# Designs tried in a protein design run: designed miniproteins, single chains, continued (5). Part 45

Each design is a single chain, and the fold is of that chain. pLDDT is the mean over its residues in the fold that is shown.

## One batch from the design tools (miniprotein)

Design m17653
Fold by ESMFold2-Fast:
Structure m17653 (fold): chain A 76 residues (1-76)
Amino acid sequence: HMLENVKRALELAKELYDAGDYETAASLLRQIARVLRQMGYEELAELLDKAAEVARKGEDPHPYIEQALKLIDELE
């Protein structure tokens, strides 16, 4: 299940950020965005690119990740 794997990866990115591993969280979010863009989910990819950029700066990416999770639930 492709979107289920994306949801699990997004939860992992949140855990990494909450643990203070901003660089790894940002890298994971950017990787997820790339996969979603390749699959045609451009709006989701743009949200996660924004999440990655704010996470890299140590700013809260949760609002962008939560928006992405909500959009994924609407696709299923």
Scores: mean pLDDT 85

Design m17654
Fold by ESMFold2-Fast:
Structure m17654 (fold): chain A 62 residues (1-62)
Amino acid sequence: VSEKVRELVHKASEALAQGDAETARKYFDEAASLYEKAGNTELAKRIRAWGDAAVAELEAAP
């Protein structure tokens, strides 16, 4: 699970670097879903919160 989550978070970071907030959000959501399936609701919640914050920062950029 953690290896797959790491790959998804990495892809989300690359999408953020490309300015693609929608794709980044999708990868963060997929990573959170993997933690939910593993029974780790706390980490899933943290990843969603972090992804939302990162996307908001990107969208707030001039």
Scores: mean pLDDT 78

Design m17655
Fold by ESMFold2-Fast:
Structure m17655 (fold): chain A 56 residues (1-56)
Amino acid sequence: MSMDEKILKLVEKELSKGTDVGKGMAYIALGVAKAIGNEDLAKKIQELIDKAEEEE
């Protein structure tokens, strides 16, 4: 499993808790992915955030 896959699983797990802290962690991970130019990871993190926001 790649580091990207591990990050995505961690973000998904944090978002599934439905906490402000978990949402904040996801946005921090998104910001880091964009800053390092990992567009594929950033897109996947954004999709996880969007899905979590649809739960509300």
Scores: mean pLDDT 77

Design m17656
Fold by ESMFold2-Fast:
Structure m17656 (fold): chain A 71 residues (1-71)
Amino acid sequence: AEELLEKGKEAFKQKKYEEAVKLYEKAIELDPTNTEAWTNLAKAYLHLGKLEKAEEYLDKAVAIDKQRLAS
């Protein structure tokens, strides 16, 4: 999971947003509780102009954080 998250960050830094999306989605498949992966996925979608998807993924990250605080 950590390796995929780091590769996603590298792709994002190089402005390869579509590649970053794929890497972050794979990281989330392995660890869906990683809010950093959800937040970075949302940022990548913002750069791709997909505002509705970015909002959905940000809401998901917030929901996971609220569950952690409630537990």
Scores: mean pLDDT 79

Design m17657
Fold by ESMFold2-Fast:
Structure m17657 (fold): chain A 98 residues (1-98)
Amino acid sequence: MTPREIAESVIERLEAILQLLEELGVPKEFVDRVRAALDKIRANPDDLDTLIEALREVGEVLRELAKKSKDPKVQETLQALIDVVERDIAGLEALKAA
């Protein structure tokens, strides 16, 4: 995969996460942070560092939401999304190290 093809795949996944967060009714502040991360990737789709930084920000948003949630089902959903984002970060860091 080229860095651009990886960026396109990450964008699609983050857009799906964004839609899910909107459906869960999370505060606008968290939705805006995920949108800002997406915009950074779209501006720099060939930069692996930008992809990793944006994914780290999304992971942090998801962790903050999980800590604030009182619903175990929502916490489980957010944890699954965190696991996906962390796997993406690990894969990109491995690619950058190669």
Scores: mean pLDDT 84

Design m17658
Fold by ESMFold2-Fast:
Structure m17658 (fold): chain A 67 residues (1-67)
Amino acid sequence: SAREAAERLFERMRSGDQTVTPEEIELARRAEPLVEEKAEEIRRNDFRGGEEEVERLVREVLEEAAR
Protein backbone atom coordinates (compact mmCIF):
# COMPACT_ATOMS: atom_id res chain seq x y z
CA SER A 1 0.00 0.00 0.00
CA ALA A 2 1.06 3.62 -0.41
CA ARG A 3 1.10 4.18 3.34
CA GLU A 4 3.21 1.06 3.97
CA ALA A 5 5.58 2.05 1.15
CA ALA A 6 6.05 5.52 2.67
CA GLU A 7 6.59 4.06 6.15
CA ARG A 8 9.16 1.58 4.81
CA LEU A 9 11.02 4.38 3.01
CA PHE A 10 11.15 6.46 6.20
CA GLU A 11 12.37 3.42 8.14
CA ARG A 12 15.08 2.68 5.55
CA MET A 13 16.28 6.27 5.82
CA ARG A 14 16.40 6.09 9.63
CA SER A 15 18.30 2.77 9.56
CA GLY A 16 20.94 4.17 7.18
CA ASP A 17 20.05 2.02 4.16
CA GLN A 18 22.72 2.82 1.56
CA THR A 19 20.41 1.93 -1.35
CA VAL A 20 18.15 4.96 -0.73
CA THR A 21 18.72 7.49 -3.53
CA PRO A 22 19.06 11.27 -3.01
CA GLU A 23 15.79 11.75 -4.90
CA GLU A 24 14.00 9.34 -2.54
CA ILE A 25 15.48 11.18 0.46
CA GLU A 26 14.19 14.53 -0.79
CA LEU A 27 10.76 13.08 -1.54
CA ALA A 28 10.60 11.55 1.94
CA ARG A 29 11.67 14.82 3.58
CA ARG A 30 8.88 16.69 1.80
CA ALA A 31 6.30 13.93 2.33
CA GLU A 32 6.99 12.98 5.98
CA PRO A 33 5.45 16.12 7.58
CA LEU A 34 2.41 15.83 5.28
CA VAL A 35 1.95 12.13 6.04
CA GLU A 36 2.12 12.88 9.78
CA GLU A 37 -0.44 15.68 9.37
CA LYS A 38 -2.84 13.33 7.56
CA ALA A 39 -2.34 10.65 10.24
CA GLU A 40 -3.31 13.22 12.89
CA GLU A 41 -6.39 14.19 10.87
CA ILE A 42 -7.49 10.55 10.64
CA ARG A 43 -7.03 10.01 14.39
CA ARG A 44 -9.04 13.15 15.22
CA ASN A 45 -11.93 12.58 12.79
CA ASP A 46 -12.53 8.83 13.24
CA PHE A 47 -12.50 8.31 9.47
CA ARG A 48 -14.65 5.55 8.07
CA GLY A 49 -13.29 3.26 5.36
CA GLY A 50 -10.32 2.28 7.46
CA GLU A 51 -7.15 1.30 5.63
CA GLU A 52 -8.43 2.20 2.15
CA GLU A 53 -9.13 5.77 3.28
CA VAL A 54 -5.67 6.03 4.84
CA GLU A 55 -4.05 4.73 1.63
CA ARG A 56 -5.95 7.25 -0.48
CA LEU A 57 -4.92 10.19 1.71
CA VAL A 58 -1.28 9.09 1.90
CA ARG A 59 -1.16 8.63 -1.88
CA GLU A 60 -2.57 12.14 -2.40
CA VAL A 61 -0.04 13.61 0.04
CA LEU A 62 2.88 11.84 -1.68
CA GLU A 63 1.66 13.03 -5.09
CA GLU A 64 1.49 16.62 -3.78
CA ALA A 65 5.00 16.36 -2.28
CA ALA A 66 6.37 15.10 -5.63
CA ARG A 67 5.15 18.21 -7.46
Scores: mean pLDDT 63

Design m17659
Fold by ESMFold2-Fast:
Structure m17659 (fold): chain A 58 residues (1-58)
Amino acid sequence: SLEEALAQVRELMDRYRAGEISQDEFDAQLQALLSTLDEETRTAVVRVYQDGLDALEA
């Protein structure tokens, strides 16, 4: 569901911010998560976290 996808993205972001996973690990896990989602759910997740993800990847 969208809620589960958003919770998983938030957990990945929290782990990355805490230094528990590397940027490469974060990107790989995020891409894997997004690839399991349908187009509508993926678009919604990307929209919600677009600015945050761009800031973390910079």
Scores: mean pLDDT 74

Design m17660
Fold by ESMFold2-Fast:
Structure m17660 (fold): chain A 60 residues (1-60)
Amino acid sequence: GSEAIRKAIKELYRLLKEGKEITDENIDSLAEKYNISRETVKRLLELLKSGKLDEEGIVL
């Protein structure tokens, strides 16, 4: 549900703030952990990187 997506966003935001390159292993781990697709994780990452999504999952 929406709560799983919100938690995935917060984890992605944390990784981005650490200045690390987000790897395919990180994407796979998040997809499995929150029971969402890899494509959803990738989309959330792109929205965060472009500044169109904040850490709370609000579209800007």
Scores: mean pLDDT 77

Design m17661
Fold by ESMFold2-Fast:
Structure m17661 (fold): chain A 95 residues (1-95)
Amino acid sequence: SDEALRAQLRRDVDEILATAKEIKTEVENDSSISPETKKRINELLDKAEKHAEQARALLDAGAPLSEVVDHVIDAATYVTLAIILYVMHKKEVER
């Protein structure tokens, strides 16, 4: 049902925002990461947060599910790219 899908998308948005906040904290506390790499990761996480907040606003406004889903996909994509960049950096410095 549309109601169940909206509830799931809200949970997905909350999870994306929580994950982005956790990764930001880990990156800021990691002294092995260069300031340039931290900036790149934070720029991706900022984009993820922007799309997640837009998805939340659309859910609150009762917007069409297609518009909400587009922003959830974009938010998930940006947080995933940030995680990949962070994990790749960790593998490089542990070699």
Scores: mean pLDDT 89

Design m17662
Fold by ESMFold2-Fast:
Order: C-alpha cells, then sequence, then structure tokens
Structure m17662 (fold): chain A 60 residues (1-60)
C-alpha cells in the first residue's frame, strides 16, 4: 500500500537494488520483499530501492 514511513537511522546502499536513506527521511512503502526487507520510494529524491525493515518506523 501507499503507507508513508519514517527512516529511523542512516542507511547506506550496499547493492544496486538498495536505496541510501538519511535518518528522518520519509519513504513510501511499495512492497514487502521478505520478512527483513521492503521496497520503498524516497519522497525526497523519488528514487526506489530495497531497505531493511528495521530502519523504518510507520507514521500515521
Amino acid sequence: SGQIVEVLEDYVATTDDDLSLKKGDKVKLLKVVNTDHVLVESLKTGKKGIVPLNFLKPVG
């Protein structure tokens, strides 16, 4: 779904499928890839990529 979530900690992409994020950034959840990773879209840059779920907190 189009849920917006906040980035809890800086994340640096380690692969071409990953997305680098800064703490406090807002991202849109696009898909759950597995239990530990989600596909997101950065609201700041418009880029899409995979990030670890534990770096994100849902926001209302």
Scores: mean pLDDT 79

Design m17664
Fold by ESMFold2-Fast:
Structure m17664 (fold): chain A 69 residues (1-69)
Amino acid sequence: SAEDYLKKAIDYLKQKKYDEAAEYALKAAKILETSNPEASDNAYGAAKLAKSKKGEHAIKSLESSLKLI
C-alpha cells in the first residue's frame, strides 16, 4: 500500500539510505496520483529532498503525505 511505502521510505531515511528512500517515496507517489494528489505531491517532494540528502526535510514531507491518506 502507499502507507507501507511511505513508512518504508521514512525508515530508509533514518538509516541514511537516500536512494532507497527516494525509490519508495516515488512508489507511494505513483499509487496516490489519482486518489490523493496532495499526498502524491508531498511524496514526490520527499523523493527530491532524499536525493539531495536532506533527510529531516524529506521525513517531514513523508509525514505530511501520511497525514493526508
Scores: mean pLDDT 87

Design m17665
Fold by ESMFold2-Fast:
Structure m17665 (fold): chain A 69 residues (1-69)
Amino acid sequence: SEEEKKRILEVLKAEGVSEENIKLAEKLIEKGIPVEELKKILEKYQKLKSKGKDEEAEKELEKELKELL
């Protein structure tokens, strides 16, 4: 659902994801990315961040978002 996708975007913003990656995620939502795929991306980001790999989490997120565009 669109509401669920917006909630995922809000979580990414709250976690301090870069404006560049937020813009990429917004473009994917506009293109109709499945909510399950967006959720999977969020889970991978959170897993890397939980390990203290914040820079790697941002880079991996950018790569995955760009690959889906």
Scores: mean pLDDT 82

Design m17666
Fold by ESMFold2-Fast:
Structure m17666 (fold): chain A 96 residues (1-96)
Amino acid sequence: SEIEELKARKEVLEQIIATLDAHPDDRDVVEGAIDTLEALARDSKDPEVQEILREGIEKARELLAKGDYTGAAQVLRDALRKAIEILDKKIEELES
């Protein structure tokens, strides 16, 4: 089901946010989140979600290279929340 696939993707994004919230200054956690999100962006069927995730990853990598792990985590959380909002709207439209 497309709805079930979207809900499953949303749950993965929510779990990444929870992990970043628990470890906002952890370099390895931020790097792991970036790797996971690169895979999710590649597999995304939604161009808007893909673009938001790619932009977030690029900004987070720049901050990570400067040692700003907290800033990198914040940028990733912001991108993830925007992606979740898009997925929520798509789920709502399909359930309507």
Scores: mean pLDDT 84

Design m17668
Fold by ESMFold2-Fast:
Structure m17668 (fold): chain A 56 residues (1-56)
Amino acid sequence: KKTVTLKAGDHMTAGELLFLAKNHELSTGDEVKIEAPDVSKKAEEEGKKAQAAYDA
């Protein structure tokens, strides 16, 4: 079992996922947050670039 942030490619047990969803009252269809330093960093930079290009 993970004790901290989930990494990309990691899996949680079905029971843990269900418990987390119920405990957090995820009725809007929200998902469990997965954080990967390398991936999240690239996603953030691409997001900013896309935003600037879109505004242009």
Scores: mean pLDDT 49

Design m17669
Fold by ESMFold2-Fast:
Structure m17669 (fold): chain A 62 residues (1-62)
Amino acid sequence: SREALAAELRAAAIARVAAGADPAAELRRMAQALLDAGFSHAEVEAEVARLAAELGLIPDTP
């Protein structure tokens, strides 16, 4: 499913960043992969924001 694809791409990106990959490059990679898979721009923005939060790039302050 599309949700399974997004989850797989997110997990792979997190693993690559843990291994030393550039987080910004991984966000761009995920965005491009989702666009290529036919996701809407809104869906891509939501998934990229979720990956950024998982990578600690979103401020934790309430």
Scores: mean pLDDT 80

Design m17670
Fold by ESMFold2-Fast:
Structure m17670 (fold): chain A 74 residues (1-74)
Amino acid sequence: MSAAEVAREAAEVARPLAIEEALAAGLSREEAEALAARAEADAVALAERLEAEGRGEEARALFERQKAEAEALL
């Protein structure tokens, strides 16, 4: 699995929490979904950048940890 794929999976796991938090902050569902989609895109872009720098293993470990943290909160 590429670093970008792990980042996307981590963002997908965290998506319900991100939407819930945005709604609690007073955003509309449309705004919450847009914010979550942007966070996923940003995570994937970071993973691709780190992989291009030869840091793909570090990026995978980072996003696997983030996924585990999100799963623990659900």
Scores: mean pLDDT 84

Design m17671
Fold by ESMFold2-Fast:
Structure m17671 (fold): chain A 79 residues (1-79)
Amino acid sequence: LPPLSPEEVARLVEAARQLIEDAKKLFEKGTEENKRKAASLLVAASILVTGALFLAPDNPEVREVLEEVKKLIEELDKS
């Protein structure tokens, strides 16, 4: 695998953070349809963050975003 530049890692982190924020807004609306949409956004964020973690395992921002995705998935499972 070619190494990702710091800028490319930052773009993946920002994309994942945007998906997380969109998912949080959907959860706040509280409808079943919005919860399903939030779940799909969290799956997409999880894929991006896992890929970024594989390519940049020592990046603390990647690890922080992964932990946030994990917490939101746990909240979805409790809903």
Scores: mean pLDDT 78

Design m17672
Fold by ESMFold2-Fast:
Structure m17672 (fold): chain A 101 residues (1-101)
Amino acid sequence: MTDKVLDRVIELLEKGDPFGALAVATLWAAINGDQKLADVANLIDEAIKKGKELNIPTEELSRILLEAVRRIKAGEISVDEALEWTLKRIDELAKERKAAA
């Protein structure tokens, strides 16, 4: 069941919709009492907040989140490791964009 919801989150992130991905993860975490989906929802929410603070485009933020959620689904990283990686990648991207300007 969790994997089917993660597939829907992945589809929304592929379309560049991190807000839809957050809504889906949050709703199904609540309906199923699924802590992993709740943790994924928190990951997406924190990434959206940091992306907004650093003026990261929604499409670029969605690509970072897509990689993170795919790696979580594959069992390659924990949600906590994915959160740390995602926030670090957002910081690195913001520095790259500022240096290129």
Scores: mean pLDDT 85

Design m17673
Fold by ESMFold2-Fast:
Structure m17673 (fold): chain A 123 residues (1-123)
Amino acid sequence: SRERLDRLLARVRELTARLEAGEITPEEAARLLAETLEEIDPRALELVRRGQDLEPANVAAAILILLASPEEIPLEELLDFARTGDGSKYPELTKILLEVNEYVGEEDFGMLTRLVGLLIASL
């Protein structure tokens, strides 16, 4: 839902600002992101854990699709889409991604990608 996206993006902006100010360490930022993901949707944190071999930007996109979707998406489908980029196999996920790209700015996406990268590195 948009509410779940807004909650994540607000926290991502807060954690990035605190990290850049030297108020928190990269390890603390990773832990706080993990806690935030688990609180919003435990499946989002599980997606990061299972997607450790993927590019952080692809995992970040999959998180946004998961949280934006009004319906439950199987994690295996999100992980396969993140790994392959095959929009023809997953037209519904591609549609959600396009809607998310209209809503989520490039700067917010970059911040999320950075924090996801720190979280993957801490696992």
Scores: mean pLDDT 89

Design m17674
Fold by ESMFold2-Fast:
Structure m17674 (fold): chain A 86 residues (1-86)
Amino acid sequence: SKDEEYRKKAIELLKKAAESTPEEARQNMEEAFDLAGRLSSKQIEEVAKEAEKYAKLAQSRGNDEVAEIMKEFAERLKKAAEEEKK
């Protein structure tokens, strides 16, 4: 489905962000957030968990600023998923 395509693309943007500059990471995260907004609450939660995984990967690579950006993004997604349940 289109939703599954959006989910996969959002996750690909997360992978790219973990290897990018802070500015590129912010751009990739905003695109991923827009795509995630088209998903179900459950799928948004899945993307948020993937963002947390890639934040840890970025931190392990010494990219602390990108890791922080990705952690903020994961928190935004968790809040969006909670709002969809209400």
Scores: mean pLDDT 82

Design m17675
Fold by ESMFold2-Fast:
Structure m17675 (fold): chain A 86 residues (1-86)
Amino acid sequence: MKLIVIFRGMSVEEAVGFALRGIGLNIDGIPTKVELNGNEVKITLENVSEELIQQYIELGKRYGERGAKVTISQKGDETTIEIDMS
């Protein structure tokens, strides 16, 4: 499956930190793309398991508990997590 994580109003360092925490969740060797568009950081992970996606969703929810607006959507084999701190 494909996982997309979009950060708004967050530093590149914090967004990369989220991806590095994911490495601790066994994302080593998974193709990862990072795109920067103004105040938006988009991280795309390909060939991820459903279990790993659920772990990322739980990490995203923790940002929601800290006041972020968290939106989770699924379209076919693609899951998108949007975390908005702005």
Scores: mean pLDDT 73

Design m17676
Fold by ESMFold2-Fast:
Structure m17676 (fold): chain A 62 residues (1-62)
Amino acid sequence: GEPALVVATDRAETPEEARQRSIDKALEKARALGLTVRAIDVEVEKHDDYYEATAYAAVVRP
């Protein structure tokens, strides 16, 4: 099958909140597209006033 990836980025004051927000956003994007999430990976970066997280959701059509 064709590889498919849904990517979402979000920010928060804590790394845990940034991670969760990015995951929730990626899952919502996949749901809106009618895709099933098979795996998710998250990268978190610290900035001076916030944390930024990017979620990479590997998705498939059922």
Scores: mean pLDDT 84

Design m17677
Fold by ESMFold2-Fast:
Structure m17677 (fold): chain A 62 residues (1-62)
Amino acid sequence: SPLEEVIAKMRVIALFTDYLLDPSMTEEELREEAERWAESYSKEVQELMFEVLDKLLEKEKE
């Protein structure tokens, strides 16, 4: 549903923010946390969550 997609995006943004604030968290650990969160969502929403995470990580490298 559109609401589920919005909530999933918000959760990914929150997780990415935690990653930026925690110097001990690696990109690998961030991806593992995102995968655990994604397990409760549909495959289509999971793909959307990972796409958002990848875009945020690429933007951080700029």
Scores: mean pLDDT 81

Design m17679
Fold by ESMFold2-Fast:
Structure m17679 (fold): chain A 95 residues (1-95)
Amino acid sequence: MSSFLQSVANILDRLIERVEEAKELEGEEKELELEQLAAFLRMVASLIRKHHEDKELAERVVELLEEAARHLDAEDLEGAIEELREARELLEEAA
């Protein structure tokens, strides 16, 4: 795996942990954390789209990250985790 793909995979592992931790939050604190996580996912997706040489793999991963961000906007944390785990698996398969 390239150092870039490994860095993205590590970021996704940390994001999955943060979404799981957000399940324990309530009210405004939870809303703020989910908003920040969704924004960060969209930023990572933009970075992958711009810099990744394998455009087919990049578009598949980006689509999953954007869908995960949409799940976070809807407070569907389980849906977000599922999409992030699928993106993580695609990165492992590409190694």
Scores: mean pLDDT 82

Design m17680
Fold by ESMFold2-Fast:
Structure m17680 (fold): chain A 57 residues (1-57)
Amino acid sequence: TKAQLLLKAAEAVKKGDLETAIKYLQKAGYSEEQARFAVEEAKKDPSILEEDAALES
């Protein structure tokens, strides 16, 4: 589900694997530009992706 992809992206950001995080976000329906922006914000606060996942569940 989209929620699971967002949670996987958050975990990838926490590990510093930004390429994997971008790929999960793109699978969740983000454009590459949107995914890159979301990753930069998630580096500051990964909970934003977890909150987005809760809205999609």
Scores: mean pLDDT 79

Design m17681
Fold by ESMFold2-Fast:
Structure m17681 (fold): chain A 88 residues (1-88)
Amino acid sequence: SAYDEAVRALREAVELLQKAKEALDSGNYDEAIKFGKEAIEAAQRAIELAEKSDVPEETRRNFIEAAQTVLDEAQELIKKAEEMKKKK
């Protein structure tokens, strides 16, 4: 179902965001930016799939809010990684 695909896409986004955070903590800013961008793409796919799902409106809304949080965190992480690269 579209919702099952959305759940898998969000799980991928969360895993990619975690890899981006680990890369940032290690000073590997290029990897942090790469994984952060991949997390954004996965979170956007999760939102698109959830919008096409036939689940109850509340379930869809809560899911999209969770995916939006991952997207926002990934964007902030990329910004921080880009700023840290400039300090070298």
Scores: mean pLDDT 88

Design m17682
Fold by ESMFold2-Fast:
Structure m17682 (fold): chain A 66 residues (1-66)
Amino acid sequence: SKEELVKKAKELLEKGKKLLEEGKKLLDEGKVEEGIGKILNGIGDFVEAKILAEKAGVELPELKPQ
């Protein structure tokens, strides 16, 4: 159970990172609406990952500010 939450949190972090990079690239290409959409989805994945990590009682370094 706890291990499943950590695994899912890590998968969401990887997905979120990819979406943020794709969103940045779209913004650079002038595709503002698509870029913002990808960034918001990536942030959503990070938020879900944080919630799952908290439920598991673990800290993920990738979710720390700075």
Scores: mean pLDDT 79

Design m17683
Fold by ESMFold2-Fast:
Structure m17683 (fold): chain A 51 residues (1-51)
Amino acid sequence: MTVLTDEQLRKQVQDLLDNGFSEEEILELLRQYGYDVDEERLKKIVEELKK
């Protein structure tokens, strides 16, 4: 299982948000890609991107 750095995760999340995916959909997609992503970590990044 591949762990993304905060920078890599932020880039992936930004791209998916720009394509209209929700936070829950992004979490599911990243897990389908084989990435181990913590829900709280994703929430924090999404919050930072929405500032």
Scores: mean pLDDT 78

Design m17684
Fold by ESMFold2-Fast:
Structure m17684 (fold): chain A 69 residues (1-69)
Amino acid sequence: SSSEKEQKKKQEELLHEGKKHLRDAREYKKQGKDELAQKHLKLAEEYYSKLDEESQKEFDEYKEIIEYG
């Protein structure tokens, strides 16, 4: 149905934005810009809270890769 496609697209957009903020946070942290890094981590957390369970798992895996990989 169109509703299912819309929900999936919305989740993909939220996941993309959350991942972008995680990357930005890491980059700012590498530059010693701790305040900007924290701002982007909080934004990533806000996007995470709007994700469904499957998208949250993908976000968690991505976070581990960029923070600890």
Scores: mean pLDDT 83

Design m17685
Fold by ESMFold2-Fast:
Structure m17685 (fold): chain A 111 residues (1-111)
Amino acid sequence: SIEETLEAMREAIRRASDEQVRRAARLALDVARDVLSLTDDPEVQRLARRAIELAERALETGDKELAGEAVVEAFRAAMLALRVAPSEKVPRLIGLILRLIGLEIDIRLSL
């Protein structure tokens, strides 16, 4: 389920190293910025802007909870964008979602 995936992402980041937390926050920032460029949907824009805010704060503070929430909101934004975006943008959105999943797997394999 989506909620299980989101909690798994938060848990992985809570257990991550400081370097992995910074990497997660940077990826969330990059994904959220890309998602904003791919759709005009107001809810996607709201989720992506929230992810950007959380990621910027996580990069400034090193806060693992903020980094986890940034990744979660970036994932939510990308998943919603996948449902509402034009078909031509779907491959790029799938790529962004896979990057976030790959980050979680990479962190878990290092634990």
Scores: mean pLDDT 87

Design m17686
Fold by ESMFold2-Fast:
Structure m17686 (fold): chain A 56 residues (1-56)
Amino acid sequence: SKAAALRAAGMVASGEMTPEEAAKYLREQGDEKGAEAVLKAPDRITAARNALEAAK
């Protein structure tokens, strides 16, 4: 869901979640594409963008 992607993106961007933790959270919410997009990112800001883009 967009709400799960927003939460994961915010937490990863702030450093409160690692990309691995954010990916696990997104998988638990049923967002496998968002989880994979986060893990492919080279940095946490790109991971946040990728999570939001996958939720569109």
Scores: mean pLDDT 80

Design m17688
Fold by ESMFold2-Fast:
Structure m17688 (fold): chain A 64 residues (1-64)
Amino acid sequence: SMEEAKQEMEETIKRLIEEGKDTGEIDAELNKLAVKLNMTPQQIEEVRERVVQELYEEALEALG
């Protein structure tokens, strides 16, 4: 489903960020995954924005 595709993309973005991959490496891996999952570039950007917000919120919560 599209929800499963978005979840896999989200987990992949988080993993690549945690591994310290460069923006170019992240973009290349996300493009490959998007083709596999039939996601558009716009959908990838929407997921990326959500992941950035989620990581920010998790960091704020962890400050307690």
Scores: mean pLDDT 79

Design m17689
Fold by ESMFold2-Fast:
Structure m17689 (fold): chain A 51 residues (1-51)
Amino acid sequence: MEALRRDIIDVLLKKGFSRSEAEKIAEEYVKLLQEGKDEEADKLWNEVKKL
């Protein structure tokens, strides 16, 4: 989880997001995975990559 969280934050920072927004999105993604919503987490990550 930590490596994935860091990757999300890094991508968002490179796209011009603030650190607080990047951390919020990373926490949302991790929360989805912890709740067993793997498909929703994958969709969120794919949308982030497209930015």
Scores: mean pLDDT 76

